# Designs tried in a protein design run: designed miniproteins, single chains, continued (3). Part 107

Each design is a single chain, and the fold is of that chain. pLDDT is the mean over its residues in the fold that is shown.

## One batch from the design tools (miniprotein)

Design m11710
Fold by ESMFold2-Fast:
Structure m11710 (fold): chain A 81 residues (1-81)
Amino acid sequence: TAAAIARLQRDADLLIKRIEEGVKKDPKNVEGAKKGLESFQAYADRLAAEDPAVGAAGQTSVDRVNKALEEAIKKAEEEKK
């Protein structure tokens, strides 16, 4: 459980960094970022099905990635006028 939670947190931090840097450099990377979030959500959901204690921490990690993606998209849309 603890190892799975720690992995989800690390994976979320790495994905957030990739999304922020990628979308900042090229708005076309938004599609890739959305696919990355979908894959991460599916991974978190699978872990939650095996251990409900991981579910809450996994969803928190997914929510962090989703929030970072939404902010990156909003900023890219504002610049794309």
Scores: mean pLDDT 77

Design m11711
Fold by ESMFold2-Fast:
Structure m11711 (fold): chain A 91 residues (1-91)
Amino acid sequence: MREQLEAEINEGIAEIAVGVAVSTAAGTAKHLASLSPEEQAKELRRLAALLQRALDMLEAHPNPNPEVVARAQQLLADAEAQLAKVEAELA
């Protein structure tokens, strides 16, 4: 019971971190269309770093919520794919 309560608290913290990352992603998307490729790459790197931190927090939990993990992984993959495309254009 005590371990289960600790697991629920850790899940709550991880979900809050993912929620912050998602909200930041939505805010960033509004600016991307008006940014230079160099600025787009910078913002995408920030987003990828934020999502990676959220995933690290989820993976530190012994039983992370697989739906939350999958959502964070998809957002990170999308951000990394866009970053790779922008960086290829800058090279």
Scores: mean pLDDT 69

Design m11712
Fold by ESMFold2-Fast:
Structure m11712 (fold): chain A 89 residues (1-89)
Amino acid sequence: SSSQEAVRRMLEAIEGPFREGVALAESADLTEERRARALAAFDESIAVAGGLLEKAKKTGGSESLIALFEGALAEARAARAAFEARLAA
């Protein structure tokens, strides 16, 4: 249970900034401040996911845990790229 609780908290640390980024990116009014905050939130999610992935690889984390962090990192990167593409259009 403690290991499951630790993994849940790690995922919440990734998902929190990700959800903030999505909410800001989907705002009806994309002010310069909201655009900057959305990008910063996606960057935070990417940094947390990347750090947890590297730690899992170095400490011999399970294949399933590594895959979970790889998936979260890929999702955050894809969301950031999609938002940047939308702003460039």
Scores: mean pLDDT 88

Design m11713
Fold by ESMFold2-Fast:
Structure m11713 (fold): chain A 94 residues (1-94)
Amino acid sequence: SELDKLRAEIKEIMDETEKKVRELAEKGASFEEILKVVEEASKRIAELIKKIPDPLEAQREKLNFLSSVRNLAEELKLSEEEKKALIEVAEKNL
C-alpha cells in the first residue's frame, strides 16, 4: 500500500539519521552538528507524513520519530537542556 511505502521511507530516514548521529558522537562532533542532522531529518519526515491521509496514522509516525529522537538523546547521555533542544528541533517541522 502507499502507507507501507511511506512508512518504509520514514524508517529509512530514521535509520540513516541514527547512524549519522552516532558517527558524529563517536568523532566528538559539536552538539550543533547533531542538531543540524536531526533538523534535516525532521523536515524530510514531515514531508512524507503530510502524504499520509489518515490523521491517526500520521500522528503515530510523528510519535515514532519523536520517540526515536528521545531514545538517541538518552543513549548519548545528553544534558536535560540538550535533550529539550533536540526534541524541539525535531518537533518544529512536524
Scores: mean pLDDT 89

Design m11714
Fold by ESMFold2-Fast:
Structure m11714 (fold): chain A 82 residues (1-82)
Amino acid sequence: LAALREELLAAAREAEELFRRVAEFGSEEAREEALRLVGETQRELAALQPAIDAGDEAAARRAVALVRELAERLREILERSE
């Protein structure tokens, strides 16, 4: 579980960096889309947090997957914004 928490933190840092790049280089529409996706992901992560705190490894793996999916979608937004 500790290793999964480290993976979650690493994935979160990557998503934060990509979100900052959307804020700096993206269009208004790209920023709005990115903000919506971040909000959706934060809600899903909040729902998983009690299970992660209880040591549910499957919940921790789901959280990592959600944040990695967010990072990938943020990359797509950046590529589309050009």
Scores: mean pLDDT 82

Design m11715
Fold by ESMFold2-Fast:
Structure m11715 (fold): chain A 94 residues (1-94)
Amino acid sequence: TPKVTVDAPEEVKAGSDLTVTASVDPSQRSQVDYVAVRVFDKDNKLVASSESKDGTASVTVKNLKAGETYTVQATAFKDGKIVSSDSKTVKVVE
């Protein structure tokens, strides 16, 4: 089973940009049609997303506010089905 991994920091400073990446190992690319990375705020509102057929999807969130938390979700798809997922939480600090 292919494994998708979220690369995201646990904390980021307000006023900085948050760049997050979802990736599958290159050896597993044939087991995945595309990878999606989605970023949600504390109210589960989608604030940023990206998709890639090349095994790595990255997105940058700007205008970070101190005290916010973001959930980063990585999902790998094959034949319209989720074959792997990973998630991390990022806290915005002063």
Scores: mean pLDDT 84

Design m11716
Fold by ESMFold2-Fast:
Structure m11716 (fold): chain A 74 residues (1-74)
Amino acid sequence: SSVEEALDKVERELLNTIQRGLAAGLSEEELFAAIDAKAAELRARYPEIPEEEMDRLVAAAKAYARQLLAERAA
């Protein structure tokens, strides 16, 4: 479905945002801001994605970013 394809693209874009932010040495606050900025772009680009689905992906991206930062600090 178009929604499934859009969800896959959104997940990939959020993961790319996390990887670029980590490579740039961003803090958790800066990385979360980058994720929120990318999420705003993606909401505009993929209006077919239900708001709750997008919110869930953003929350998952932030949780994953926090995990990667914790692993880097260990």
Scores: mean pLDDT 88

Design m11717
Fold by ESMFold2-Fast:
Structure m11717 (fold): chain A 79 residues (1-79)
Amino acid sequence: SIIERIKEALEDESLTPEEKLEIVVEEMKKFAKEHFPEKAEEAEKYLEELKKFLLENMTDEQIDEFIRKVLKDLEEFEK
């Protein structure tokens, strides 16, 4: 599941926050393509712009916190 892949990326101590964000964005793009194909192009563009914004404006700590919040929100939605 997308939740398991994001959780594995977040728990991988060898990855930087930037690399973790890259994995999260790529997994979200795949999810959008599989479940919302009509909206996939718009979602992919939005996620690329969001990734660029976060990398340019957020610290490594803030990026890690953002990913943790996304994971918690997804876990609450699935339960």
Scores: mean pLDDT 80

Design m11718
Fold by ESMFold2-Fast:
Structure m11718 (fold): chain A 71 residues (1-71)
Amino acid sequence: MLTEEVKKKIKEADENSKSPEEKRENVVRITAEALRKIGEEILKELLKEAEKNKDEKKAAFLKEQLKRHEA
């Protein structure tokens, strides 16, 4: 699960960080990367479901959202 991966990365960064400043930078970076991936995964999953259900209108909408997320 993505949340558990994020927690593991934060813990590893925390253990290896030499300063509170470095720790904050690592947490911000890991969190930002995780949030971006979560958004992309949700949109891709919804798109797959729409395509399986032959919902062309919903699939078109989701493709547009995914392009905007990637921009």
Scores: mean pLDDT 71

Design m11719
Fold by ESMFold2-Fast:
Structure m11719 (fold): chain A 104 residues (1-104)
Amino acid sequence: TKDQLLAEFKSAVTQLLKEYGLNSEQVQSAVSSILSDVDKENATVGEKTIVALLKVLDPNLDEKALKVNAKALISYLDFDRDGKVPVKQLAAVLKGVIKKGLLP
């Protein structure tokens, strides 16, 4: 169910941002921004969504560095050759980072 996958992705993003020390208002704003460009029909995310997520986690990176890092993450997840990542796989990666305490 695509709606369940999108809800799981929203939950994973919300928990990641809380672990990074964002307050409830900052989390709500950032989650809304990150999810605004999600392909709800196909349950996939593109470079814009990943750039928005990475910018919240590291606001000191310039846009060129954010795009390079986003493209590297998309390539690493090895799913769709059109530069899209399934939300299920990205949610699993985010949950894994949270669970292992691998946040800087």
Scores: mean pLDDT 74

Design m11720
Fold by ESMFold2-Fast:
Structure m11720 (fold): chain A 89 residues (1-89)
Amino acid sequence: MDEELLATAEQIEKNLERLKKRVDEALKGTPEQQKKVFESAANAARAAANYAERLADQSTDPEVQKKLREVAEKAREIADEFEKLAKSL
């Protein structure tokens, strides 16, 4: 279980990196397209943060719990950043 949680944490980080790349691609689009991508990315990052926190609560390994909470914090920061960018358009 804890090994699967660690692998899931790594997959969440990889998904967050993919979100950043999708946002970079959208910067070449119209303001309306940019706003929609920022809103979508913010929602996805927020969902990832909530998921990582839930998994941390299920883990029995303190190191895995720490990793999942760090991933959740990173995801929340990304969500807040993209939400702010969406509101600026």
Scores: mean pLDDT 83

Design m11721
Fold by ESMFold2-Fast:
Structure m11721 (fold): chain A 74 residues (1-74)
Amino acid sequence: SSMVESAIKFIEDVLKQELASTSDEEAKKKLEEIAKKTIEELRNNPNASEQEILKLLNEFMAEVERVKREARAK
């Protein structure tokens, strides 16, 4: 669906921005893994509802912030 495609593009854009703003190689790998997992979940559910897509995006953003906090704590 167009909503799933828009959600995937959003995740890719966030990943690109976050990778550009960090030099921590461990954080980069974790961000790439989180993005890949969420994109695969979206691709496996092309008929996902708006609520399901928003939930996945919220969970993705929470994991991104967690990785960033862990990187700053080093």
Scores: mean pLDDT 87

Design m11722
Fold by ESMFold2-Fast:
Structure m11722 (fold): chain A 77 residues (1-77)
Amino acid sequence: MAAQQAAIKAYVAEKAPELLRLQELAAQGDKEAERRLNLLKGELYDFMAEAAEAAGMPELAALYREKAEEFYAKAEA
């Protein structure tokens, strides 16, 4: 469990600057940045779902996958 949490934190730390940049551009009306932001959020939840599944937490993994699908749907809009 702890190792999976550390991996998630490392992934989020690496992606945080990109997330912040895309959020700023999306706030300025950049539709492509908004789409990429939603895709990146979906990918983050998918990564968290894989980590939860590897940790033996399938219910939590399912919850994260549902969140990932929600953000992917927003990226398609």
Scores: mean pLDDT 78

Design m11723
Fold by ESMFold2-Fast:
Structure m11723 (fold): chain A 74 residues (1-74)
Amino acid sequence: MVELHREIGETAYNMGLKLYENGQYRLAGNNFDASGVHFRRAGDLEKSRQMFQLSSQAYRLAGDLQRSQQSLSR
């Protein structure tokens, strides 16, 4: 279970990076947020925090200030 959460987190992170590079910031934010949730469930709190920071940045670039703030408060 823990290892599966880590694998899903890595997959979501990689998808988020590709979307971010393509300027699809809202979808990138969604994937970074999902990555953060899965890393937290895997017990990797440091990577989880980094993913939520990336999610916040992506949502801010998309103009979604509410979701940006929610990502930082997780």
Scores: mean pLDDT 87

Design m11724
Fold by ESMFold2-Fast:
Structure m11724 (fold): chain A 61 residues (1-61)
Amino acid sequence: MLSPEEQALLDEAKARLAAAKSDQEILAVVHETLERMEALGVPEEQRALALAELGAFVRSL
């Protein structure tokens, strides 16, 4: 289960992805979100799950 800080980053990323108008913006949001998660000490396995969730979210748009 994600911490409140991790969940807030994921929710922010989803909002930014829904507003993104180009593939470049989508890639930037995903990359920045994963970097911020790494800076918070989120384990690689949890970051991989976050990436999969963001990817599924983008594909559902």
Scores: mean pLDDT 80

Design m11725
Fold by ESMFold2-Fast:
Structure m11725 (fold): chain A 91 residues (1-91)
Amino acid sequence: SLPQQIEQTVEEIRKLAEENPEVRSLLLKAADLIQDTFDQIAAGTMSDLDFEINIGMLYIMAGVLRLIGDDEGAEAIIKGAELLEEYWRSQ
């Protein structure tokens, strides 16, 4: 299910944060943003504007990780954003 895939992606990002101290703070912030966005969609409290802001922020975070050489972290965040987009459209 989409909820299970989102939860798995959050866990993958948290694991990457444990393994990569230099990017840990950014990965944890991205994981928290994915989780918060998912929780707000599930609760029916997410607005269209807030959703677009959160997705945009995830893509900015992924871009920063690519610039500093963490392609794996960037790909995990992009996957989270794409799963959130799919979940949002399913509501």
Scores: mean pLDDT 92

Design m11726
Fold by ESMFold2-Fast:
Structure m11726 (fold): chain A 84 residues (1-84)
Amino acid sequence: SKEEAIAFLDELREKAKTVPEFQEEVDELFSIAKKYLEKATDEELEAIRAMLQRVLDTILNSPPEEAREALRTFRQALEAKLAA
């Protein structure tokens, strides 16, 4: 659901606070993600949940540089969806 997707975004944001290097990227990503969630279908919400899980796994289990690239890639994917 949209509520579950937003809750997962909030969890990702809280975990990202432990790595201050990502604060700008995370804040930008969440602004874009919230705009996308407002327009998303149920199928798109499931895709967002899957993408958020991959980004979270990368942030928790990868070096900072890889986590930063994952955040940038996710942002670009959401921007492309908003433009369509």
Scores: mean pLDDT 70

Design m11727
Fold by ESMFold2-Fast:
Structure m11727 (fold): chain A 72 residues (1-72)
Amino acid sequence: EEIIKKRKERVEKALKTKPGDFIKIDPSVFDEKQLKELIDEAIERLGLDEETRKAVYESYENAVKKIKEKEK
């Protein structure tokens, strides 16, 4: 849980960051496969409901879209 909380804070911090700061983030860190694995691990660890799992996966898909938009 503590690891998950720290993860949430980092994600929330990143979302509130200025657009310029996102450009400074190494895009290689946002590997599509790696993000999915991290989310799957979090879901399994928390034992989330099916509805919550769907919401988390939708968030992942949205994140992937944003990454691809930056590349293109």
Scores: mean pLDDT 57

Design m11728
Fold by ESMFold2-Fast:
Structure m11728 (fold): chain A 75 residues (1-75)
Amino acid sequence: SAEAEALVKEAKEAAERAAREGISAVPEADQKFQEIRKRLDTLSEEDRKKAIQAMLEYAKRTGEELLKRMKEEAE
Protein backbone atom coordinates (compact mmCIF):
# COMPACT_ATOMS: atom_id res chain seq x y z
CA SER A 1 0.00 0.00 0.00
CA ALA A 2 1.00 3.64 -0.37
CA GLU A 3 1.14 4.04 3.43
CA ALA A 4 3.44 1.03 3.82
CA GLU A 5 5.73 2.33 1.05
CA ALA A 6 5.83 5.79 2.65
CA LEU A 7 6.81 4.31 6.04
CA VAL A 8 9.58 2.21 4.45
CA LYS A 9 10.91 5.32 2.67
CA GLU A 10 10.86 7.36 5.90
CA ALA A 11 12.65 4.57 7.79
CA LYS A 12 15.30 4.26 5.07
CA GLU A 13 15.89 8.03 5.03
CA ALA A 14 16.21 8.12 8.85
CA ALA A 15 18.67 5.20 8.81
CA GLU A 16 20.76 6.73 6.00
CA ARG A 17 20.82 10.07 7.85
CA ALA A 18 22.06 8.36 11.02
CA ALA A 19 24.75 6.53 9.03
CA ARG A 20 26.02 9.80 7.51
CA GLU A 21 25.96 11.86 10.74
CA GLY A 22 27.17 9.05 13.00
CA ILE A 23 26.31 8.24 16.60
CA SER A 24 25.11 11.78 17.47
CA ALA A 25 22.12 11.28 15.13
CA VAL A 26 21.04 8.01 16.79
CA PRO A 27 18.59 9.56 19.35
CA GLU A 28 16.69 11.41 16.58
CA ALA A 29 16.62 8.29 14.40
CA ASP A 30 15.35 6.23 17.37
CA GLN A 31 12.53 8.73 17.96
CA LYS A 32 11.60 8.57 14.26
CA PHE A 33 11.56 4.75 14.33
CA GLN A 34 9.29 4.82 17.40
CA GLU A 35 6.85 7.04 15.46
CA ILE A 36 7.04 4.67 12.47
CA ARG A 37 6.38 1.69 14.77
CA LYS A 38 3.14 3.29 16.02
CA ARG A 39 2.04 3.96 12.43
CA LEU A 40 2.84 0.36 11.44
CA ASP A 41 0.25 -0.80 13.99
CA THR A 42 -2.44 1.00 11.92
CA LEU A 43 -1.60 -1.00 8.77
CA SER A 44 -3.09 -4.36 7.75
CA GLU A 45 -1.17 -7.46 8.87
CA GLU A 46 0.00 -8.10 5.29
CA ASP A 47 1.19 -4.53 4.62
CA ARG A 48 2.86 -4.32 8.05
CA LYS A 49 4.79 -7.56 7.41
CA LYS A 50 6.01 -6.34 4.00
CA ALA A 51 7.01 -2.93 5.38
CA ILE A 52 8.90 -4.48 8.33
CA GLN A 53 10.73 -6.90 6.01
CA ALA A 54 11.85 -4.05 3.71
CA MET A 55 12.90 -1.87 6.68
CA LEU A 56 14.87 -4.75 8.21
CA GLU A 57 16.77 -5.24 4.95
CA TYR A 58 17.79 -1.56 4.85
CA ALA A 59 18.53 -1.45 8.59
CA LYS A 60 20.87 -4.46 8.35
CA ARG A 61 22.99 -2.85 5.62
CA THR A 62 23.07 0.55 7.36
CA GLY A 63 23.80 -1.06 10.74
CA GLU A 64 26.76 -2.98 9.32
CA GLU A 65 28.23 0.26 7.91
CA LEU A 66 27.76 2.04 11.27
CA LEU A 67 29.43 -0.80 13.20
CA LYS A 68 32.38 -0.75 10.79
CA ARG A 69 32.85 3.00 11.28
CA MET A 70 32.58 2.68 15.08
CA LYS A 71 35.28 -0.02 15.06
CA GLU A 72 37.56 2.18 12.94
CA GLU A 73 37.07 5.11 15.37
CA ALA A 74 37.83 2.88 18.41
CA GLU A 75 41.09 1.69 16.88
Scores: mean pLDDT 71

Design m11729
Fold by ESMFold2-Fast:
Structure m11729 (fold): chain A 56 residues (1-56)
Amino acid sequence: SAEEAVKRAEEAGRQTPSGPGTIALAGAHDGRDALKQGKPEEARRSAEVGIEAAET
């Protein structure tokens, strides 16, 4: 789900303290904002971009 993707991006950001972790946290933050707007697809994309940056 979009909520799970956002949570995963937050975890990736916490585990990676440098640049990629900052990108993951930014993706999680954007994802949270999209969820507040009722846009789960946008939230999922933002979170997944952050996860890719931290996990690649």
Scores: mean pLDDT 75

Design m11730
Fold by ESMFold2-Fast:
Structure m11730 (fold): chain A 77 residues (1-77)
Amino acid sequence: MKKEMSEIVYEVAKEFAEENPDTPGIKESLEEIEKAAKEGNLDKVLEAVSNLPVSREQRNRLIARIVARLLETFAKL
């Protein structure tokens, strides 16, 4: 479960980064999220997401998208 959740968070963060490629530090932040997700470390993935160099509004949208993806995935289980 923690590994699957970490992978979903990374997928959503990657989509977000692809939509915002010109944001300074976004590539480095995405690399940290990817590393944590490969380790299955959900706490580290969430910490990396919370530290993204984006506005509060952008971060809230990202978190909402993550929550929606998790609910969609696990509502069928």
Scores: mean pLDDT 77

Design m11731
Fold by ESMFold2-Fast:
Structure m11731 (fold): chain A 105 residues (1-105)
Amino acid sequence: DEARREALLRRGEEARRELDKEIEDFDKKVKEGKLTPEQVRKFVSELSSAGIYAAAILFSKTEEERRKLVDEITDPEMLRRILAYLYKSNASIEDMEIVYEKLEA
């Protein structure tokens, strides 16, 4: 149980670092004019979706509601970004665990 909590927190921090790096690399490419408007819109849309799912999980009242939300997500990159946002928001272990379990499956 304690070892699992530690593993979850480590994965959350890893996901947070990956998200920060991804945003930094995106910002650099935007400033260098290397991205098309369509590529910019796609990335912003994907980050917005991850943020919306993270918020929905944070405001969910039951495990069943969290499970239903997470079950809709099949993209591992989306799951990683959601875990990163939850970690940055100091979400509870319970909120992060369901995303972590699906990401590790």
Scores: mean pLDDT 87

Design m11732
Fold by ESMFold2-Fast:
Structure m11732 (fold): chain A 101 residues (1-101)
Amino acid sequence: MRIEVEIEGVYEDGKFEFRVRAPPGLDGRAVRAEIEVKILDENGNVIDEKRETIDLPGKTAGEALREAIRRAQELVDEFLPKANEKGAKKIEVRVRIEVEL
C-alpha cells in the first residue's frame, strides 16, 4: 500500500518556510521523493522550473521527510541567484514522498 505526502514550501521576503500537509499516523518505509521547484513572478507566472527524484531505500517516512526537506532547501538556495536576476517574487516547492506500509 502506497501513501503520498505533500509538503508545500514558499520563499518570500528572503525567507523560506515549509508547510507540511501530511496525513496523521503516517508510518512505513519511504521508497522515493519527488521535489518540484517553481520560480514565480508577481502575477504568478512560472519563470523557471526544476524537478528532481531521490531514491530513499530503507528510510522511515519521518527520515525521508527530513531528507526531502533538506534537499528542497538546497535546491532553493541553488535557484536563489536566478530568482533575484529574473525579478521573481516567490519560489514554490512541492515535495511528494512515496511510502510503503
Scores: mean pLDDT 69

Design m11733
Fold by ESMFold2-Fast:
Formats: C-alpha cells, structure tokens, sequence
Structure m11733 (fold): chain A 60 residues (1-60)
C-alpha cells in the first residue's frame, strides 16, 4: 500500500542517517542500531529496516 511504501522510505532514511553518523567507528553502528530499538548482534540491516517500517506504520 501507499502507507507501507511511505513507511519504508522513512525507515530507510532513518537507518541510513544513524549508520552514516556512525561511519567513523565500527563500535558506533552497534550503538546506533540500539537507538532505533533492536539488537545489532541478532538483526541484519534488512531485519532492522523491516522493524523500522512496522514502527512507522504503527505511528500512521
């Protein structure tokens, strides 16, 4: 749906922004992933994105 597409776009941008801010250190990406509410040791980038999409949809 259009809402899912918008939620995915917003989630992708949020994930990109936190990861971009963390590019200077490999430790910071793990902290940035925790800030968006999931475990970096058990979640791939794709799993992280799907979780963020669900959160965005819940806010709409």
Amino acid sequence: SAMEELAREKAEKKLENVLAASKESPIIPALALKEVGFDPTKASREEALERLVKLELEQM
Scores: mean pLDDT 64

Design m11734
Fold by ESMFold2-Fast:
Structure m11734 (fold): chain A 64 residues (1-64)
Amino acid sequence: GAPLTATASVGEAPSFVRGADGKTGVAYPLADGTVRAILAEKNADGTVTITETYSSGTATVTLT
């Protein structure tokens, strides 16, 4: 299927996306003009990799 995305810009509500395999993403606008993007991925060994980034203005999380 098409990639699932969560996109948020400064001043907007948080955006959340969940994949069928439990992979999740969130884009969270902050009051300081940045957007925090969090991607959580479950690994084959049972651990979870969390990737967190900060962007100015707009952030998009894409589940592949």
Scores: mean pLDDT 77

Design m11735
Fold by ESMFold2-Fast:
Structure m11735 (fold): chain A 87 residues (1-87)
Amino acid sequence: SELEKLLEEAKKIVLEYMKYHKYPEKVIENVENYINEVLSSKDPQDILHLLQLFLHGLREEYEATKDPYTKEKAERLEKIIQEAEAL
């Protein structure tokens, strides 16, 4: 579905963000496994909820750090969520 494709796109953004900031490998693995579990459910509400959680997290981190890299990733997730909410 289009919603599944949007979560796959968000997955790439989130994992790239975590790798760039050198999150522990086990934390990155746990996040990837959780995203894959939600994707496997194919539940539109679970997918949308996860997208919203990712955006909330990046927005909170941007408010704390004012890091332009975090802002760019948050803006990309905002666009994905706007596309998801329009489905």
Scores: mean pLDDT 87

Design m11736
Fold by ESMFold2-Fast:
Structure m11736 (fold): chain A 66 residues (1-66)
Amino acid sequence: SDAEIARLGFLLVTGDEASVRAAIAALTASRDPRALPYLERAVEEYTGGPREDLAAEARAAIDAIR
């Protein structure tokens, strides 16, 4: 649902590392293109910081959904 996608998207930028990884995995499994803007935001958020591995996981999720 839109509400579930939005909740997971919110966790991508506000959750702890475990919550972020779980949210990326759940959004990937959904195959829902409504997840794409949230994952794109996560790529921007984590690129250039100490959590660049999360940016890489978000990029992989975008490719899997597309």
Scores: mean pLDDT 82

Design m11737
Fold by ESMFold2-Fast:
Structure m11737 (fold): chain A 56 residues (1-56)
Amino acid sequence: SSVELLTVEAPTAEEARAKMEEKIAELRAQGKVVGSVSPEPRLVDGKWVMQALVGS
């Protein structure tokens, strides 16, 4: 019954999307619920970042 923020970072937007898709697939396979997901990567401090909210 806890919610956590998943953050992925990558040098390119495409790599950030791939990382997020992989992490979401892993978490769903573990029975976790994935809620809000960033619609697309954002450039932050020279890195492409995506975030998602994950429940247990």
Scores: mean pLDDT 82

Design m11738
Fold by ESMFold2-Fast:
Structure m11738 (fold): chain A 83 residues (1-83)
Amino acid sequence: MKELEELRKELEELDARVQEIADLIRQGKYEEALALAQELLKELKKLKERAEKVGDKEIVEATERAIPSLQKVIDYLKEKIAA
């Protein structure tokens, strides 16, 4: 079904963005990393909502783990920028 296919594709795109954020952090580009992390957080929340509507328990559980982890990264980046 198209919705399940789209959810899987979005998960692959999210993994690529996580790597991009990690690379920016390694380069000391905290402001750029923060912008991408905030955008990724919005997309994870939307993906969770869609997965809940479709009944995809695995994607719901994956996003529930990823959201608080990404929030910690955002908080870390904000502290680095504010210092």
Scores: mean pLDDT 79

Design m11739
Fold by ESMFold2-Fast:
Structure m11739 (fold): chain A 87 residues (1-87)
Amino acid sequence: SLEEEFVKKLKEYGEKALKEVKEETKNEEAVKELEEKIKEIFEWAGTVLPLELAPKVSSVEEGIKEIEKIAFERIEKAKKEILEKYK
């Protein structure tokens, strides 16, 4: 299903971001802080963001693609903020 594909992509993207932070910082606190931010992004993307986007999209497929894009952008931003903080 589209929901299963979306969840899989988010999980893979989050795992990649956590791995990059672990390898670059070698700091368990940095990894934990990013993991917490990713959990918040996942919760928001699965609950609030779909409701905000519903009036702006013409199909469920378009909505899921837009949620994916925005969620990935937020994960990338969170990763960059953690990398700068623990540099």
Scores: mean pLDDT 81

Design m11740
Fold by ESMFold2-Fast:
Structure m11740 (fold): chain A 67 residues (1-67)
Amino acid sequence: DEINDAISEIVAKAVAGEDIPEKYFEESESADGVRTLVIGKEGLSYALGKESKEKDIVLRADPPEAA
């Protein structure tokens, strides 16, 4: 739950245009319109305000009608 909240925090800050180093996350989009956001351990640590034990987290956003 806290990790999920941290991921949402990073995404929200990135969307808002805050100064989050790109090394904390990577975003890509496939030809199918599927967006993939990869948040590394450093990004999770940044959002949680503490060192994360988790590895890279991959988030995928499918088109609305596919969900």
Scores: mean pLDDT 57

Design m11741
Fold by ESMFold2-Fast:
Structure m11741 (fold): chain A 74 residues (1-74)
Amino acid sequence: EIEKYFEEAKKYLKEAVSPEDAERITKLMEESIKTGGKNLDAVLDEIYSKASNNMQAIGKAIEAITKAVLLKKK
């Protein structure tokens, strides 16, 4: 479950931001999942600040990473 949502988050992130930003933000996403959301605010800020005008991809990436973090917390 967590891996499924993390893969979805990475997929949509790559559609929303540059490859360099996608790699960096993916690392932040991984840490957020490991800590049960400690750095989730930083992940969301990076997506919003670096994303292009692809609002659909932004929304889907945020939805997927949020679900992954919530599953880890349970």
Scores: mean pLDDT 78

Design m11742
Fold by ESMFold2-Fast:
Structure m11742 (fold): chain A 63 residues (1-63)
Amino acid sequence: SVEDIIQQLKELTEKVKSTLSPAEQARLDRLLRGTIEDIRAHPEQSEEIYSEFTSFLNELLSR
């Protein structure tokens, strides 16, 4: 379950990265790494953390 959520975050992040500059991609990769660490540290909050990160990705896509 947690690993499935992490895999989904990685896949969504890769799709968004294709629209970003190299510097923005590097920043997003660092944010993703931190988010994955938070999910692993607090698996009971994984769905909330997932929702917050995907909301952030949607904001990036909205410009």
Scores: mean pLDDT 82

Design m11743
Fold by ESMFold2-Fast:
Structure m11743 (fold): chain A 76 residues (1-76)
Amino acid sequence: DGTLLSQAEAILFGYEQYGDQLPMSPEALKLEVEGAKALLAKKYEEALKLYKEANKIDPHPLLESIIKKLEELIKK
């Protein structure tokens, strides 16, 4: 729905706004992109796993926020 689409957009916006400030590892970037694709496909558990792995490699507040929202969504 709209909230999940906004979360995927936030990840892409984060690359545009903050990727220029701090270089991302290619591995973390790939995981965030795959996570966004899984989220748009409504594969919430897969998206959560991918975002958690990305956060382990290159942690940032936007990823932490998305992970928290996905965990709450999966519990419902």
Scores: mean pLDDT 70

Design m11744
Fold by ESMFold2-Fast:
Structure m11744 (fold): chain A 80 residues (1-80)
Amino acid sequence: SAEEEKRRLENIRKVVEENKDKKNTVVKVDDGVVAAFTEDGVIVGSTELVVEVIKQLQKEGVLSEEEAQKLLEQIAALQA
C-alpha cells in the first residue's frame, strides 16, 4: 500500500540520518532491507542487492578487501 511504502521511506531517511557519521557500518532498515555506509556514501537496498554491489565495488577497487569484508560480515550477522 502507499502507506506502507511511505513508512518504509521514512524508516530509510531516519536510519540514514541517525547513522550519517558512521563509516564501514551496516544497519537494518526493514525486513530484508539494509543500509551500508562507506567512506564515500551509503548503499541502500535489498540485502541481496547490497551484497552484490559491495562485491562489485571491491572487484573494481573502490572498496578495499578489508572494508568489503567488514560490511559483508555485518550483513551476514543481521541475517543470522
Scores: mean pLDDT 80

Design m11745
Fold by ESMFold2-Fast:
Structure m11745 (fold): chain A 84 residues (1-84)
Amino acid sequence: MEKVEELVKKLKELFDNFDNPEAWRELQKVADELAANNPDLKIEFEKETKDGKKIKVTLDLANREMTVEVETPDGKKRTSTFKI
């Protein structure tokens, strides 16, 4: 549970500083630690930002993939899949 909250925090930092490779590496590190203890676990969490964006993150530890879906207030959705 606490590791998932840390991942959400890192994801927020990544969205504020998307060009920062350090934030991305920290996110991968947390995901690797979760995978080591829960290799077949799929984790899904959602967060709404103050500007009304809905962020859904799906972490597939078995496939070492993270999927991020961002929905803007106007209903536009963007999905990005990252290898972790």
Scores: mean pLDDT 69

